Designed miniproteins, single chains, continued (2). Designs and how they scored, part 24

Each design is a single chain, and the fold is of that chain. pLDDT is the mean over its residues in the fold that is shown.

## One batch from the design tools (miniprotein)

Design m4803
Fold by ESMFold2-Fast:
Structure m4803 (fold): chain A 94 residues (1-94)
Amino acid sequence: LSPEERELKARVAERLAEALALLREGRHTDAADVVLEAMEYIIENFEYSETVEKLFDQLEAALAYIYSHMSAAEQAALRERAAALLKRWEEKRA
């Protein structure tokens, strides 16, 4: 891994741990915000690579897990934000 990819991997691990802690506290929207911010950071700051794709996939999986613990209202808000972000990611990987 490049130094930048190694730093990104560490950052993603830290953000996932933060999101999980927030989820355990019942702070579902805050947990989702942490994951969405990490996903946006990757889209804005990193070129597409296999390593970046794997890290993004980990964040997407975490977001899906958080979504499964949310109320219907929280899920509706998250769907809009996630859809916009995932569209940007698909455009970047194309």
Scores: mean pLDDT 85

Design m4804
Fold by ESMFold2-Fast:
Structure m4804 (fold): chain A 99 residues (1-99)
Amino acid sequence: VDPEEKKRIIKRLTLLASTAGIESSGLAFEGGDEEAARNLAEASRHLVLAARYLEQGDYASAIRHLDRAAALLRASGTPYGERLAAEVDRLRAEVRKLL
């Protein structure tokens, strides 16, 4: 496994987690869809957990959390959630290649 490849994936996951968290806060602040905001916030937490498991070399747990994050992002029903889910799917494929 290339250490630089793993660090790149972790950095990208951390950025996606931050983006999902910001979008969740925006929806909550605007008095919008509370369910969408909760799904984006939960997805953000799963992306953080995926990054932590990758750091530990637990690729199976990382993939499980990526799958959950993608499902929650899509369940949000937002254009942001759908775009972020597509990026999570690409990162999941990259993590699979490290197995």
Scores: mean pLDDT 86

Design m4805
Fold by ESMFold2-Fast:
Structure m4805 (fold): chain A 87 residues (1-87)
Amino acid sequence: DEKVHQALSEALSKSYSILPEKNGVRRGLAAQLVVSAAYEKLQGNDETADKLMQAALSLLSDVDPEVARKAVEESFRYSYKLLKEAL
């Protein structure tokens, strides 16, 4: 489904822009984990989504915990909305 592929690409790009991590590789990995968590949540895989979100937060351990949490939550909400609209 081309719409789902486009939504995934847009969600990844947006998540990368809002995550506060200075290291681009760790920021990219965290963005992928958050977007994957949103997709898994939409598939009904709540436990997998929770594990992916915890993994994303662990990659942001050098960032202020409140800033990291808010950024990850914002990225998740954006990705969830965008992917839900594409499905």
Scores: mean pLDDT 84

Design m4806
Fold by ESMFold2-Fast:
Structure m4806 (fold): chain A 68 residues (1-68)
Amino acid sequence: SLEDIRRELDEFMDEATQQLAALIQKEREGKLTPEDVARRDELLAILRGLQSKKTDEEKYEYLKKVRG
């Protein structure tokens, strides 16, 4: 359902936001690894991709493709 799609998108957005915050903290501590940089860049690219989609259904399809 659209409600289920919206919930899954919100869950992803919450997880991505928390992960980005943790990476910012690692950077401040001087512990950011090249792997952490790559992960941050991947998350930001996915978030930008989601922002480019008009409908929740399109966002959900995009998310499934980039995570599958």
Scores: mean pLDDT 85

Design m4807
Fold by ESMFold2-Fast:
Structure m4807 (fold): chain A 74 residues (1-74)
Amino acid sequence: SMKREKARFILDEAIAILDMLLHLNLPISEIERVRDEAVKELTELGAKDEVEKLKEHAEKVKEELRRLRKEKEE
Protein backbone atom coordinates (compact mmCIF):
# COMPACT_ATOMS: atom_id res chain seq x y z
CA SER A 1 0.00 0.00 0.00
CA MET A 2 1.08 3.62 -0.50
CA LYS A 3 1.01 4.24 3.28
CA ARG A 4 3.40 1.32 3.86
CA GLU A 5 5.78 2.54 1.14
CA LYS A 6 5.72 6.07 2.64
CA ALA A 7 6.40 4.70 6.15
CA ARG A 8 9.34 2.64 4.85
CA PHE A 9 10.74 5.71 3.04
CA ILE A 10 10.51 7.81 6.24
CA LEU A 11 12.18 5.02 8.26
CA ASP A 12 15.01 4.56 5.72
CA GLU A 13 15.62 8.33 5.52
CA ALA A 14 15.64 8.72 9.33
CA ILE A 15 18.07 5.79 9.71
CA ALA A 16 20.39 7.34 7.08
CA ILE A 17 20.31 10.69 8.92
CA LEU A 18 20.99 9.02 12.30
CA ASP A 19 23.96 7.11 10.81
CA MET A 20 25.30 10.39 9.36
CA LEU A 21 24.96 12.12 12.77
CA LEU A 22 26.86 9.19 14.35
CA HIS A 23 29.64 9.45 11.71
CA LEU A 24 29.94 13.22 12.40
CA ASN A 25 29.97 12.66 16.22
CA LEU A 26 27.13 15.15 16.76
CA PRO A 27 25.44 15.58 20.18
CA ILE A 28 23.01 12.92 21.46
CA SER A 29 20.35 15.69 21.58
CA GLU A 30 20.43 15.79 17.74
CA ILE A 31 19.82 12.02 17.60
CA GLU A 32 16.83 12.47 19.92
CA ARG A 33 15.47 15.36 17.82
CA VAL A 34 15.65 13.36 14.56
CA ARG A 35 14.14 10.29 16.29
CA ASP A 36 11.23 12.28 17.79
CA GLU A 37 10.33 14.01 14.50
CA ALA A 38 10.38 10.75 12.50
CA VAL A 39 8.44 8.90 15.24
CA LYS A 40 5.76 11.62 15.03
CA GLU A 41 5.44 11.18 11.22
CA LEU A 42 5.37 7.36 11.46
CA THR A 43 2.79 7.46 14.29
CA GLU A 44 0.50 9.67 12.14
CA LEU A 45 0.72 6.93 9.45
CA GLY A 46 -0.09 4.17 12.00
CA ALA A 47 3.27 2.55 11.23
CA LYS A 48 3.82 0.81 14.60
CA ASP A 49 6.49 -1.64 13.34
CA GLU A 50 8.52 1.16 11.73
CA VAL A 51 8.24 3.25 14.95
CA GLU A 52 9.73 0.35 16.97
CA LYS A 53 12.54 -0.21 14.44
CA LEU A 54 13.41 3.50 14.45
CA LYS A 55 13.45 3.65 18.28
CA GLU A 56 15.73 0.59 18.44
CA HIS A 57 18.12 2.04 15.85
CA ALA A 58 18.23 5.44 17.60
CA GLU A 59 19.08 3.78 20.94
CA LYS A 60 21.95 1.85 19.29
CA VAL A 61 23.27 5.08 17.75
CA LYS A 62 23.06 6.86 21.14
CA GLU A 63 24.93 3.98 22.84
CA GLU A 64 27.67 4.05 20.17
CA LEU A 65 28.04 7.86 20.54
CA ARG A 66 28.40 7.49 24.34
CA ARG A 67 31.01 4.76 23.80
CA LEU A 68 32.98 6.85 21.25
CA ARG A 69 32.93 9.87 23.59
CA LYS A 70 34.27 7.77 26.50
CA GLU A 71 37.12 6.40 24.32
CA LYS A 72 38.11 9.94 23.20
CA GLU A 73 38.13 11.25 26.81
CA GLU A 74 40.68 8.55 27.81
Scores: mean pLDDT 84

Design m4808
Fold by ESMFold2-Fast:
Structure m4808 (fold): chain A 65 residues (1-65)
Amino acid sequence: SREEITKKLREKLPEEVITRDQAVDFLMEYFGLSKKEARELLLKALPESEITFEQFVDFIMELEK
């Protein structure tokens, strides 16, 4: 659920804006992706230099479908 994802993300990412490196590290840990796969996936979905916490929550929810 969105609430469960938000809680897990907040344990690792307390800020409202997330760096791309933090997002990549989370994808590697949470989904078992390689660094290359995580970077490519993030570039396709969230190509902006700055990622908000809410955008990243939405992104994770889409990946869990």
Scores: mean pLDDT 79

Design m4809
Fold by ESMFold2-Fast:
Structure m4809 (fold): chain A 80 residues (1-80)
Amino acid sequence: SLQTILELLQQAIAYLRAGDVERALELVQEALRLAQEQHPEQQDLIDELIVALHYLEEGDVEGALEALQRAIALAQQALS
């Protein structure tokens, strides 16, 4: 569900801010899988999750946080 994706992304940001990049990466990968399987119509959300994964793989924590914040906003908007 979009609510589950939102919760995963909120947890990913918390781990990333705590310096736990590996757990953040796992949570974002799961959020992307769920978005692609259950909400393929949410293309903007899927695109931001792909961008966040790219930043995490590069070690760009700031870029990842910005992409994750945009993804959260999109998930919240889709729940409205």
Scores: mean pLDDT 89

Design m4810
Fold by ESMFold2-Fast:
Parts: sequence; C-alpha cells; structure tokens
Structure m4810 (fold): chain A 60 residues (1-60)
Amino acid sequence: MITLGEDFGVATANDEQIEAARKAGTEGAIKGYEDAKHLGYGVASRKGSEYGAQAAIDAL
C-alpha cells in the first residue's frame, strides 16, 4: 500500500528538500530586500542575502 507513496516520496524527497530551501531562501531574500529597499541597492542586496541564508538554513 505504501509502496507507491514511498516510491513517489523517495523520487521527490531530494527535490522537495532543495525546493523548500530554495523557496525559503527566495522568500527570505524578498523580505530582506523589502526591509532595506529604501536604503539603496547595496544594502537591500546584502539584507536579502542575509535573510535568504537564514531562511534556507531554517528550511533544512
């Protein structure tokens, strides 16, 4: 019974982990960028990277 779900889960487990981390990183980057967007590109980019890294780590 679980064989299909297990096969599907195994096939997508790595992809789902990567997708979750990527999505979390993207959402974090957007949030960081929004927080610092008025301070200019350099600051917004840095905050985006910082929030993105944190979100990706949290997703792992």
Scores: mean pLDDT 68

Design m4811
Fold by ESMFold2-Fast:
Structure m4811 (fold): chain A 85 residues (1-85)
Amino acid sequence: SLRDEVDDVVREVQDVVKRNLDIAKKDPSSYGIVLGRMYDARQVVQRMIDLARQNGDQESLEKAQRMLEEIDKAIDEILKIAKEG
């Protein structure tokens, strides 16, 4: 179901965010590659938001929107690492 698909994406995105943020902190020179991966994850989540809206699934929409916020926060942290390194 869409809900199961969104839950799977949420779990995968959380892992990707945590792993890539850790990589950027340990090796600031990797920020460009890490940032690219974060933007790829962002596109996946934006697609999930669109699907949730089309299906009227408010719960999935809220979960996907929260993941988009977490990705944007991680992108901001990665950009800060790039600027301060």
Scores: mean pLDDT 82

Design m4812
Fold by ESMFold2-Fast:
Structure m4812 (fold): chain A 57 residues (1-57)
Amino acid sequence: SIKESTGLMLQIAGESERFVAERIGALKSPDEAARIIAQGEEEGRRLRRLGEELISS
């Protein structure tokens, strides 16, 4: 149901926010934080390409 799906999405969003904060907080160097962010952006781009290919096929 839509209500249950919305509740699950909110829980996932909250969990994701906490997870990212904990990971960033564990880093002791701005250089390491920048590297992790850059890696995440690259992974996001790859996933977007795959999604576009799936839609176009």
Scores: mean pLDDT 61

Design m4813
Fold by ESMFold2-Fast:
Structure m4813 (fold): chain A 102 residues (1-102)
Amino acid sequence: DEKLVEELLRKTEELFPELKEKAEKAGLKVSDDTLLSGAIIRAGRELGREEIGLLTNVALYLREEGFSEEEIRERLYAIMRASGLPESLADMALELARRLLK
């Protein structure tokens, strides 16, 4: 669902600077990667799609670990099958992760 990925991307980009400001005001030294992870989770929660936010963070983590896009897709599909959730959620999470890494 292209529209949902666009909505999640926009919300994540909106929340990232807000979370960064809150962390700085609280005197917390938090990496941009941690703040991005938090923004993704909150965007998913606010849009009622917590599973996509979680899967997007998993995809970003596996990318940092050196896995290829195909290996990441296979792993996310395995999570979907184990959870009884549709593979389209994994496809949306992968697309969101791809756009966030631009």
Scores: mean pLDDT 87

Design m4814
Fold by ESMFold2-Fast:
Structure m4814 (fold): chain A 83 residues (1-83)
Amino acid sequence: SMEELRAEFEKLKEEFKRLGARLLEAIRANAPQAEIDAIARELEAVLKEMGRLVKELNDPEMEAELRALLAEYYADLQAAIAA
């Protein structure tokens, strides 16, 4: 159902935020490249699932939420790399 798909999107959104924060911490701590790559792969998998859900639902609000999350994530990533 649409309600179940929206709930799934919210779960993926929270997982994206959690993995994103973990990746930024690993970068700031100069963690081994293998660890950074492993977290990045998990984050990419979540992002692909979110993108699929947005495409299936064709919901412009959900698409806008995903775009906003990506913009915030890229800004945080830029700051972490520059530190």
Scores: mean pLDDT 84

Design m4815
Fold by ESMFold2-Fast:
Order: structure tokens, then C-alpha cells, then sequence
Structure m4815 (fold): chain A 113 residues (1-113)
């Protein structure tokens, strides 16, 4: 949905999330509802080149993992964050496996309202 795309855009930019947005993202990762189509729409919202998402150098992640890792990497670069391809790959893998550590990272982006 548009709300899910906007929440993912905020997540990869390191922007603050509402509690509702954070809960929606946690559900998406836990339920395995992160798709290549969803990630490509997020890339479009970030003005990132979709073709570059497929050029991520770690093939062992699979399609969704490579797209998410490259999205994290390219968004980090665009925002001058020191994110390496290896760090992006680990983050993508752990988010897609609904790792407690990385789901807590999503919670830490919640706005204090």
C-alpha cells in the first residue's frame, strides 16, 4: 500500500516513524510481505536507479535480499551515511528474517509524540 511504501522510504532514510508506521513495517517483515515490486516502488520514491538495485554484489542474498540491501546502501550513500555493502547486506538479511535486533532498530526510529 502507499502507507507501507512511505514507511519503508522513511526507514531506509533513517527518518522518524510514527508508532503506527513502525508496527506496519514490523508486520511486513514478520509476515514475509516484502516483495521486489514493493522495494522497486520505494526506490522510485527515493529517486534511485532501479537497475542499480540489481547490481548489488552479494548474490547469496536472493532477489529480495539483494534489492533491499542495495536500497539501504544507495539510500545511505545519498544521505552521506557510512554504510558499506557488507553492512547493508547484513541489515537486509536480518530484517527479512525478522531478527529481534533489527526490529528494535525500527522501534528506535519511532517519533516521541
Amino acid sequence: SEKEINALVKLVKGEKLSQEEADALIRLFKEGKITPELLKKVAEKLNLDISKLEDFPIPALGEVGRLLANLIYQAGKKNNLPVSPGVAAIAAHDLLKASPLFLESVRKLVKEE
Scores: mean pLDDT 70

Design m4816
Fold by ESMFold2-Fast:
Structure m4816 (fold): chain A 88 residues (1-88)
Amino acid sequence: SQEEKLRKKVEEKFGKEIVQLMEDYAKNSKTMEQAEEAAREIAKKLGIDDDNVIEAIKRGIIHKNPLLALMSVENVLQARKELEKRRG
């Protein structure tokens, strides 16, 4: 299915533990503050200190779309790598 393909793709990029944490946080977070704390924890585990990435993760938790949120994070990271390549 399309969902299984998306899951496999984000697991390949972020690892199974991050995908599981993202899904657990999306399921269990009931407030905006809990979603913010969960997003900061995931960003910390990814080694990312970026408010745009934290906001993307937080929105995925709030809207219960964890896999789509991780794909959005991957798109941001890929855009950054592309810019770094162009700088030499």
Scores: mean pLDDT 82

Design m4817
Fold by ESMFold2-Fast:
Structure m4817 (fold): chain A 61 residues (1-61)
Amino acid sequence: TQNLQQAKQQISDTMGDAPPKDKVKAATDTAKKLADQGVLTQKQADDLVKEFTEKLRKMES
């Protein structure tokens, strides 16, 4: 549970540092790295990428 919250923070921070065009890629890349490190399961990483992508899509309209 703590790992999931920490991962959300890292993805959010990475996206904040990226220009709008690259935010989705930044979120995807960060989630994959966390899954590779064993901080997230593959499903958790995919779910987080979808969650952040949906939020960005709504704001960037």
Scores: mean pLDDT 77

Design m4818
Fold by ESMFold2-Fast:
Structure m4818 (fold): chain A 80 residues (1-80)
Amino acid sequence: SMEEKLKRKKIFETALEAYYKALEAGASPKEQAQAMLEAFLKEAKKLNIEIPKEVLEKLKEAVEAGDVEKAFELIKEFVS
């Protein structure tokens, strides 16, 4: 629905904002990815949006690897 799309967009924007704040603060790639994950999970919980287990597991793997591009890709795919 349109309401669900707006909530997913808000989750994406919140994660993206956390990424840019971490980047500006001189955070490492792993710290940048972790900031995105934390913001993504917090906003999803706040908006009562369920994150599929498979997406969460892949996102955690990308964060542990410091793979910012993969973390971004996974979040973008979820909100699309």
Scores: mean pLDDT 86

Design m4819
Fold by ESMFold2-Fast:
Structure m4819 (fold): chain A 66 residues (1-66)
Amino acid sequence: SANTLIEAQLAIFNGDSEKAKELLMKLIKDRYLTVGEALQLIEAARQSGDQEAEKFALEAMEQVLK
């Protein structure tokens, strides 16, 4: 849902990698992510310097492209 996406973005921005992973996995499984939203998550993870969140965001992109 939109709320889950916003919460995932906030978790990435705040450096909460554990919460970010949980929310990203939920979005991937529920297929609520668009290509644009996955790109936003990748950018947020890169800006925060969270390598783990970046890896999960890239996996979300792969899942959306399937």
Scores: mean pLDDT 73

Design m4820
Fold by ESMFold2-Fast:
Structure m4820 (fold): chain A 61 residues (1-61)
Amino acid sequence: MTEEAKKKAEEAAKKAVESGDIQALKDQTNSLMASGISPDAARAVAEETVKGIKELEEKKK
């Protein structure tokens, strides 16, 4: 996975947590794929983003 894609995933995770909107998270991931990120990379970004949201939610107590 490219570092740029990972960075975008982290940013998307933070924004999704802020808004509480999982749809926004998925939309961001799809946008990355449409921008030229391969399906494999997009899948990795999605997984990383979901993991990031969970981690942020637990950390935010």
Scores: mean pLDDT 63

Design m4821
Fold by ESMFold2-Fast:
Order: sequence, then structure tokens, then C-alpha cells
Structure m4821 (fold): chain A 83 residues (1-83)
Amino acid sequence: LRREAEEAAERAAEALERYIELRLANSPEAAEAEAELREAAERLVELIKELIAAGDEESAREALERAVRAALALRERAEAALA
């Protein structure tokens, strides 16, 4: 469960990066990437809920923090490109 949540967080981060990149390129593949991102995010939320239900709030928090950190890193890169 802990490892699965970690892998799901990594997958969600990868899917987000791919979606943003394709969206910025006005790629017709952006719609498919958006669907993949939604699926990856949904899987991560499911695993976080399972960790909380199992009493493993620390692992749930770590998985969430990993996903948030990836999103913030992407935001930083976008802001630097616009500066």
C-alpha cells in the first residue's frame, strides 16, 4: 500500500507534466493526456484513502506531499519561463 501510493504519486506527477507540455504545444494528444492525468489522480486519492483507513496517516501525508511538491516544481518552471 505505501509503495503503491508512492508509485501512484509519481505517475500522477508524470501525467501532469505530460499534460501541461502537450497543452502548451496545442497538441491534439492533450485530451488523451488529460484523461490519463484524471485516472492517475483518482488512483492516488483512492490509495491515500486506503492508507488513512488503515491508520497509516504518515504514509498518506508523504504521498500527498510528493504529489504537491511535483506540482509546485512544475509551477516554478512555468513562472521562470514567463519571467
Scores: mean pLDDT 75

Design m4822
Fold by ESMFold2-Fast:
Structure m4822 (fold): chain A 97 residues (1-97)
Amino acid sequence: MSQLELEIGGLLREVDDLVGYAYNNGDISSEDYSKIMNLLNQAGVALGDGDYESAISYLEKAKEILEEAKKTSTNPSVLERAIELLDRAIELLRELL
């Protein structure tokens, strides 16, 4: 595994933690939580397989759900942080293409 892949994996783990925190805090619905977690898992598998294009696609979909959830959140800072980390992971994935 490359150093960039390890960095991306670390970012995805931090997003997972932030999304879990937001769910426990009531900032995202159980439906959105399930969708985001499934997309993050698919992105991680794609990353491990060297399928960077699919990994980017899954993360962009997760970002869209988070941006929508942020509109109704009472504490949007956690969701904003998760979106920032997803943007960084997508940038690094594009460097691997």
Scores: mean pLDDT 88

Design m4823
Fold by ESMFold2-Fast:
Structure m4823 (fold): chain A 62 residues (1-62)
Amino acid sequence: MAEKAEEIAKSVEGVAKAEAEEKDGVVHLTIYPVDSSPESLRKAAEASVKALEEAGIKAEVP
């Protein structure tokens, strides 16, 4: 699950790197955006979570 989540997140525009940890059936996703602005991080996080949900993976960004 975690590896698949990382690959999906990495395919999201604006994500430079992603790390995923599966805990209790939920993927906790750490996103490193291509731009360090808070807005870029928020957009990348929202897009990544949505992409994972569309793939059937329950995810959250802490």
Scores: mean pLDDT 76

Design m4824
Fold by ESMFold2-Fast:
Structure m4824 (fold): chain A 91 residues (1-91)
Amino acid sequence: MEKEIAENGARLTRKLEERWERLPAEQREALERRLEERLAALRAQGLDERAAIEAALPAFLEELLELGLVTEEEVEEYLETLKKREELAKK
């Protein structure tokens, strides 16, 4: 299962990188700034780096979906991958 999770994550990362390179620099900078602001706010609330990233990612993925950078299916796959990683960490 961990191998399946890693493979799914790598596939999604590759697709995101390809589409990210197609975005105008201004839009990339705006998305990066918003993600950085969200991560900083979560860290200020006492979340560690991993927890902050996990909490910030759903909103970031929604922004990418609205811009057409990702599909609903890709967002669902990523969120399912995060949930499976959480369940493995509990064992």
Scores: mean pLDDT 71

Design m4825
Fold by ESMFold2-Fast:
Structure m4825 (fold): chain A 62 residues (1-62)
Amino acid sequence: MFIVTAKTDYTAKTSDELSMNVGQKLLAKSISLVDPNIVTITLSDTGETFKIPLSVISVSVV
């Protein structure tokens, strides 16, 4: 699993994007980089997938 941490505040611009507040942490069961600037995150709790810009997050393996 992965911990996704927001480095800055981000507001979702479309329904398939994820909004995060700076310092917020989410547990993800998978992460996919399909575009160099955008990552797709699958949340461990819901199994839902969301997109967020790579520049606004950091990822740690757990």
Scores: mean pLDDT 81

Design m4826
Fold by ESMFold2-Fast:
Structure m4826 (fold): chain A 98 residues (1-98)
Amino acid sequence: LKERNEKAKILHEALTSENPSDEVIDKAAEILGVSKETVRKLGKMAVELRKKNPELTLEEILEYIIKNTSGDVKKAAEKALEYIRQLNEEFEARRKKA
C-alpha cells in the first residue's frame, strides 16, 4: 500500500510536470516496465492535452490517451491509470476533510 502510493506519486509527477527530472523519468520507466522514451512521450502527450483542456483530470487524460494510442504508449498509459486512480481516491478523501 505505502509502496504503491510512492509509485503513484512518481507517475503523477512524470505525467503532470512540463520538465520532469531524468531521475523521475527513470523511476517511472521502471514502474511502468517501458523505455524512458515511452515515458517522455506519454508525459508530453498528457501535459499537452492538459494545456488544451485544463478542466480534464489526469485520469481523464490517461483514458483519452489509451483510447487514441497503441503499442507501448497505450500499455504504459493503462498501467499508469491504475496507479493514478489509487492516488486520486486518496486525494479526494483528504480534500473532503480539509
Scores: mean pLDDT 77

Design m4827
Fold by ESMFold2-Fast:
Structure m4827 (fold): chain A 68 residues (1-68)
Amino acid sequence: SVTDAHQALLDLAAQVLETADPEQRERVLALVLETLRRLGDLQDAGASDAELEAVIRETTREIRRIGA
């Protein structure tokens, strides 16, 4: 579900931020804020759950790369 994907994204972001240096922290926070803004815009436009989940999955992969 979108809710489950969203929660998983936030949990991953929190874990990465625990060990992140200041540059990684800034990048992760910027990605999370941009993704939340994009999700809001898509929801206002009537996007499907599948489209919202695809955006969340892309951001999750990017956060994982930063924290690797």
Scores: mean pLDDT 85

Design m4828
Fold by ESMFold2-Fast:
Structure m4828 (fold): chain A 88 residues (1-88)
Amino acid sequence: LEEAVAHVEKAMEATLAGDYAAASEHYRKALEAAEALGKDFAERLKAAVGPHEHAGVIALDNGDVEAARAHYAQAVAAAKAVADEFAK
């Protein structure tokens, strides 16, 4: 659980720094860590985080750093909420 959330946080930080390669790698590692814990967790994490990660990238491409920051904050919050749900 912690490993997947940590990688989502690192992906967001890398994207805001303009390092899209590192961001993609961390997001992929988050999903791999989630898959190792089980399909249900991986599917829930991907569904919760994916849209926010995608929206953040689009916002940065449009020069809207404030919107990108908000989307990435939501991605991290969503990842933590899913982790809390699966931690019981």
Scores: mean pLDDT 77

Design m4829
Fold by ESMFold2-Fast:
Structure m4829 (fold): chain A 60 residues (1-60)
Amino acid sequence: STDDWMQRMRQAFQYIQQGGDYYAQGDLESALRYYQRAQDYLPGNVQIQRNIDRIRRQLS
């Protein structure tokens, strides 16, 4: 439903913000966890996937 979609987007955006904050601090492992949580709420979002791929490359 529209309400379910809006709640999922709100939660995803909170996780994106937290992931970005950790990334800015150099905490790549925490950044990855929060972007992965965001992806659970917005599967197929290209920007979230790009952030995850970037961090995984830095951790490899």
Scores: mean pLDDT 87

Design m4830
Fold by ESMFold2-Fast:
Structure m4830 (fold): chain A 87 residues (1-87)
Amino acid sequence: GPLEVVHQAFEEAALRIRRGEDVDKAFEYALEQIKPYLTDEEYEELKGFAKRLAERLKASGLSPEEQGELFLGLMSTYFNILMAEKE
């Protein structure tokens, strides 16, 4: 279902970041994969969070592995909060 697609997209994007690929491109990939499964409001909210997170990770001085772990953890947590707010 949609949750499986979102989880898979975040894991694939995290792997790209861990491999030292461009952080912005990994975020773009994840957002493109999940867009069809979100409302316009949910997508814009998640996109805004993702943009801020990408800027912070790039400025952090953390290793690619640490950036990938933070991407996966924070994006998953924020997505879960957005889904919980639907109730």
Scores: mean pLDDT 83

Design m4831
Fold by ESMFold2-Fast:
Structure m4831 (fold): chain A 79 residues (1-79)
Amino acid sequence: ELEIARAALAAAADVLEEAGLHEVADLLRRAAASPTMDDMVRLNDRAMELAGQLAKQSQEALQAVNRALEAARAAAEAA
């Protein structure tokens, strides 16, 4: 359901913001607040592209992205 996706995106955003990846976190929060699945997917795609680029440049960014994915999975399973 859309609510499960929103919870997962919000959880991932919180982890990324704490890691200093503020731009990726903002995109994911905007995705979580989107009224439609199409808008959510577009914003998530942009966030994933930026996260991938940062992870390629930094081991710390890669670790933050991996933690965010685990947080998203846990939030989705709890919803």
Scores: mean pLDDT 82

Design m4832
Fold by ESMFold2-Fast:
Structure m4832 (fold): chain A 100 residues (1-100)
Amino acid sequence: SSELKKIIEETIKIVEEAIETLKKDPSDREKHEELLLEGEKLADQAFNKAVELGDKETARKFVLVGASLSVAYLAIKLDGNPQTVIKTLEKVKEQLKELL
């Protein structure tokens, strides 16, 4: 699906931006929270689209992506280690690229 591919590409872009902003300014919590919430919304949209298309493998991957983004968001809220969050987001990026 062209639409599903576009959502995957948009999700990769937001995750890459989150990684870059965490590396550049780890103290900008408001920006990190904004980007991670946007990533969660895109992951939910991709999940719903994959379900509609009967693409169970992509749907399962977006359950895991959404969960990882939620954990990253909570880590930022709880003043967690930015390096650990970056590692989580790098793994999310790798998982998303496998879907293209």
Scores: mean pLDDT 89

Design m4833
Fold by ESMFold2-Fast:
Structure m4833 (fold): chain A 88 residues (1-88)
Amino acid sequence: MEELLEELREELKKLGVEEEEIEAIVEIIRFLAETAGLPEEELRRALKKFLEAAKKASKELIREIAEKSKEYLKRREEALEELERLLA
C-alpha cells in the first residue's frame, strides 16, 4: 500500500497541490483502505481512477477534497480522543 500512496503523492505534487492538502488526501485514503480491507489490486485500480479524475479536475476541486479530508480526519481524531477518555 505505501508504494501506491507514494505514487499518489507524486502525482498530486505534479498537479501543484500543497503538501498539507496531499497529506490529508493520502491519510483519508489510507484510513479507508485499511478499514475496508481492500485488496492491493482493487486499491491500485481505485487510486489510478482517482488520479485520472484529479488530472481532469480543477485545482479548486482538489482543494475542496483536501479540506473535506482534513475535516473528516480531525473529527476521527477527536472521536478517538473522547473514546480514550471514557475508557480511562
Scores: mean pLDDT 72

Design m4834
Fold by ESMFold2-Fast:
Structure m4834 (fold): chain A 74 residues (1-74)
Amino acid sequence: SSEEEALIEEIAEAIRAKDYERLKELLLQGFRQGLSGDQMLAMLLRLIHRNPDFSEEEVQALFDALEEAYKEYA
């Protein structure tokens, strides 16, 4: 969806800016908007596929933020 594409772009920008607080807030907003854990993971895998320039550190930070957002939402 167009809203999902906008969220993907905002998450990519947060990663590139190393703004991990904003990254966590964006992921938490995704859960609050009704995305399941599986839907969120699928979206983030597409994000990684579209951004092959992300380092291993940036990908790890993304999944760490996802785990924290999931724990906070649950």
Scores: mean pLDDT 84

Design m4835
Fold by ESMFold2-Fast:
Structure m4835 (fold): chain A 92 residues (1-92)
Amino acid sequence: SSEDRERALQAQLNLIRHSDALLFLLHMAIAGIEREPDPDTPDYLLGYARIALERDDLKLAQKILDAIDKYFPDYSSPELETLRNAVKEKLS
């Protein structure tokens, strides 16, 4: 269910907030796209980008956002737009 999906996403993001695994998780998500497309992957990537931005890892945040644009070109979210603008502003 969507409720179970949201619980799983939030639990994973909470564990990742205190981990250096973000780059590894990005690479695994990209590798997985060709094997079994998961419609939740862009939502996980968006969460990873937010955590990278919260850590001021602007280079990693941009890489994650670029991956969403490349592999999920039809994905749109108000949060995606907000995060793209925040990263662009901080890089300027």
Scores: mean pLDDT 77

Design m4836
Fold by ESMFold2-Fast:
Structure m4836 (fold): chain A 72 residues (1-72)
Amino acid sequence: PRRVEPPPEVEIPDDEELEERMKEARENGDEGLLQALEFARAVREKRYDEAERLLRELAPGLTDEFVEALLK
C-alpha cells in the first residue's frame, strides 16, 4: 500500500479550529484524539506544566528526559 497520505503534521491550529476539533473528537468518542488536541492546546497556550501532565496520560512510561526535551 504505497498510495497512502503522509502522516498528518499537526500544526497547532487557531484556538477556534482547535476547539471545533476537540468537540468532534468528543462527540465521536475518540479519547485519544481529544487528549492529543488538549495537549496541543496546552502547548499553544504556553502551559507546559499542564502539557506535561496530558502527555504523561497519553503516553504513560515516557522517560522524564524525553518529556523535558519535548517541552523545552
Scores: mean pLDDT 65

Design m4837
Fold by ESMFold2-Fast:
Structure m4837 (fold): chain A 89 residues (1-89)
Amino acid sequence: PLTQDEIELNKISSIVQEAIENVRDISVLENAIKQLQDLLSNTNNPELRAIISEIISILQELLKLVKEGKLTEEKINELIHKMIEALLK
């Protein structure tokens, strides 16, 4: 059986993957942020809280750039790389 921390990490990874596949979809990004905020509220592990908080921050930057029409391919690649790096810690 998976530990609670492994279940949470898998859930975070799934949310991040859906956001990456739909980087220009405002509704998908807003839903991803909401799901991560809900996980953050229910997680007591300080390392998982740090990872979730970092990913929320990155997704909020991505959402802002999409809403402002300022999202470039270079910025998409930068933000995706940062989210993957956060998950690999």
Scores: mean pLDDT 85

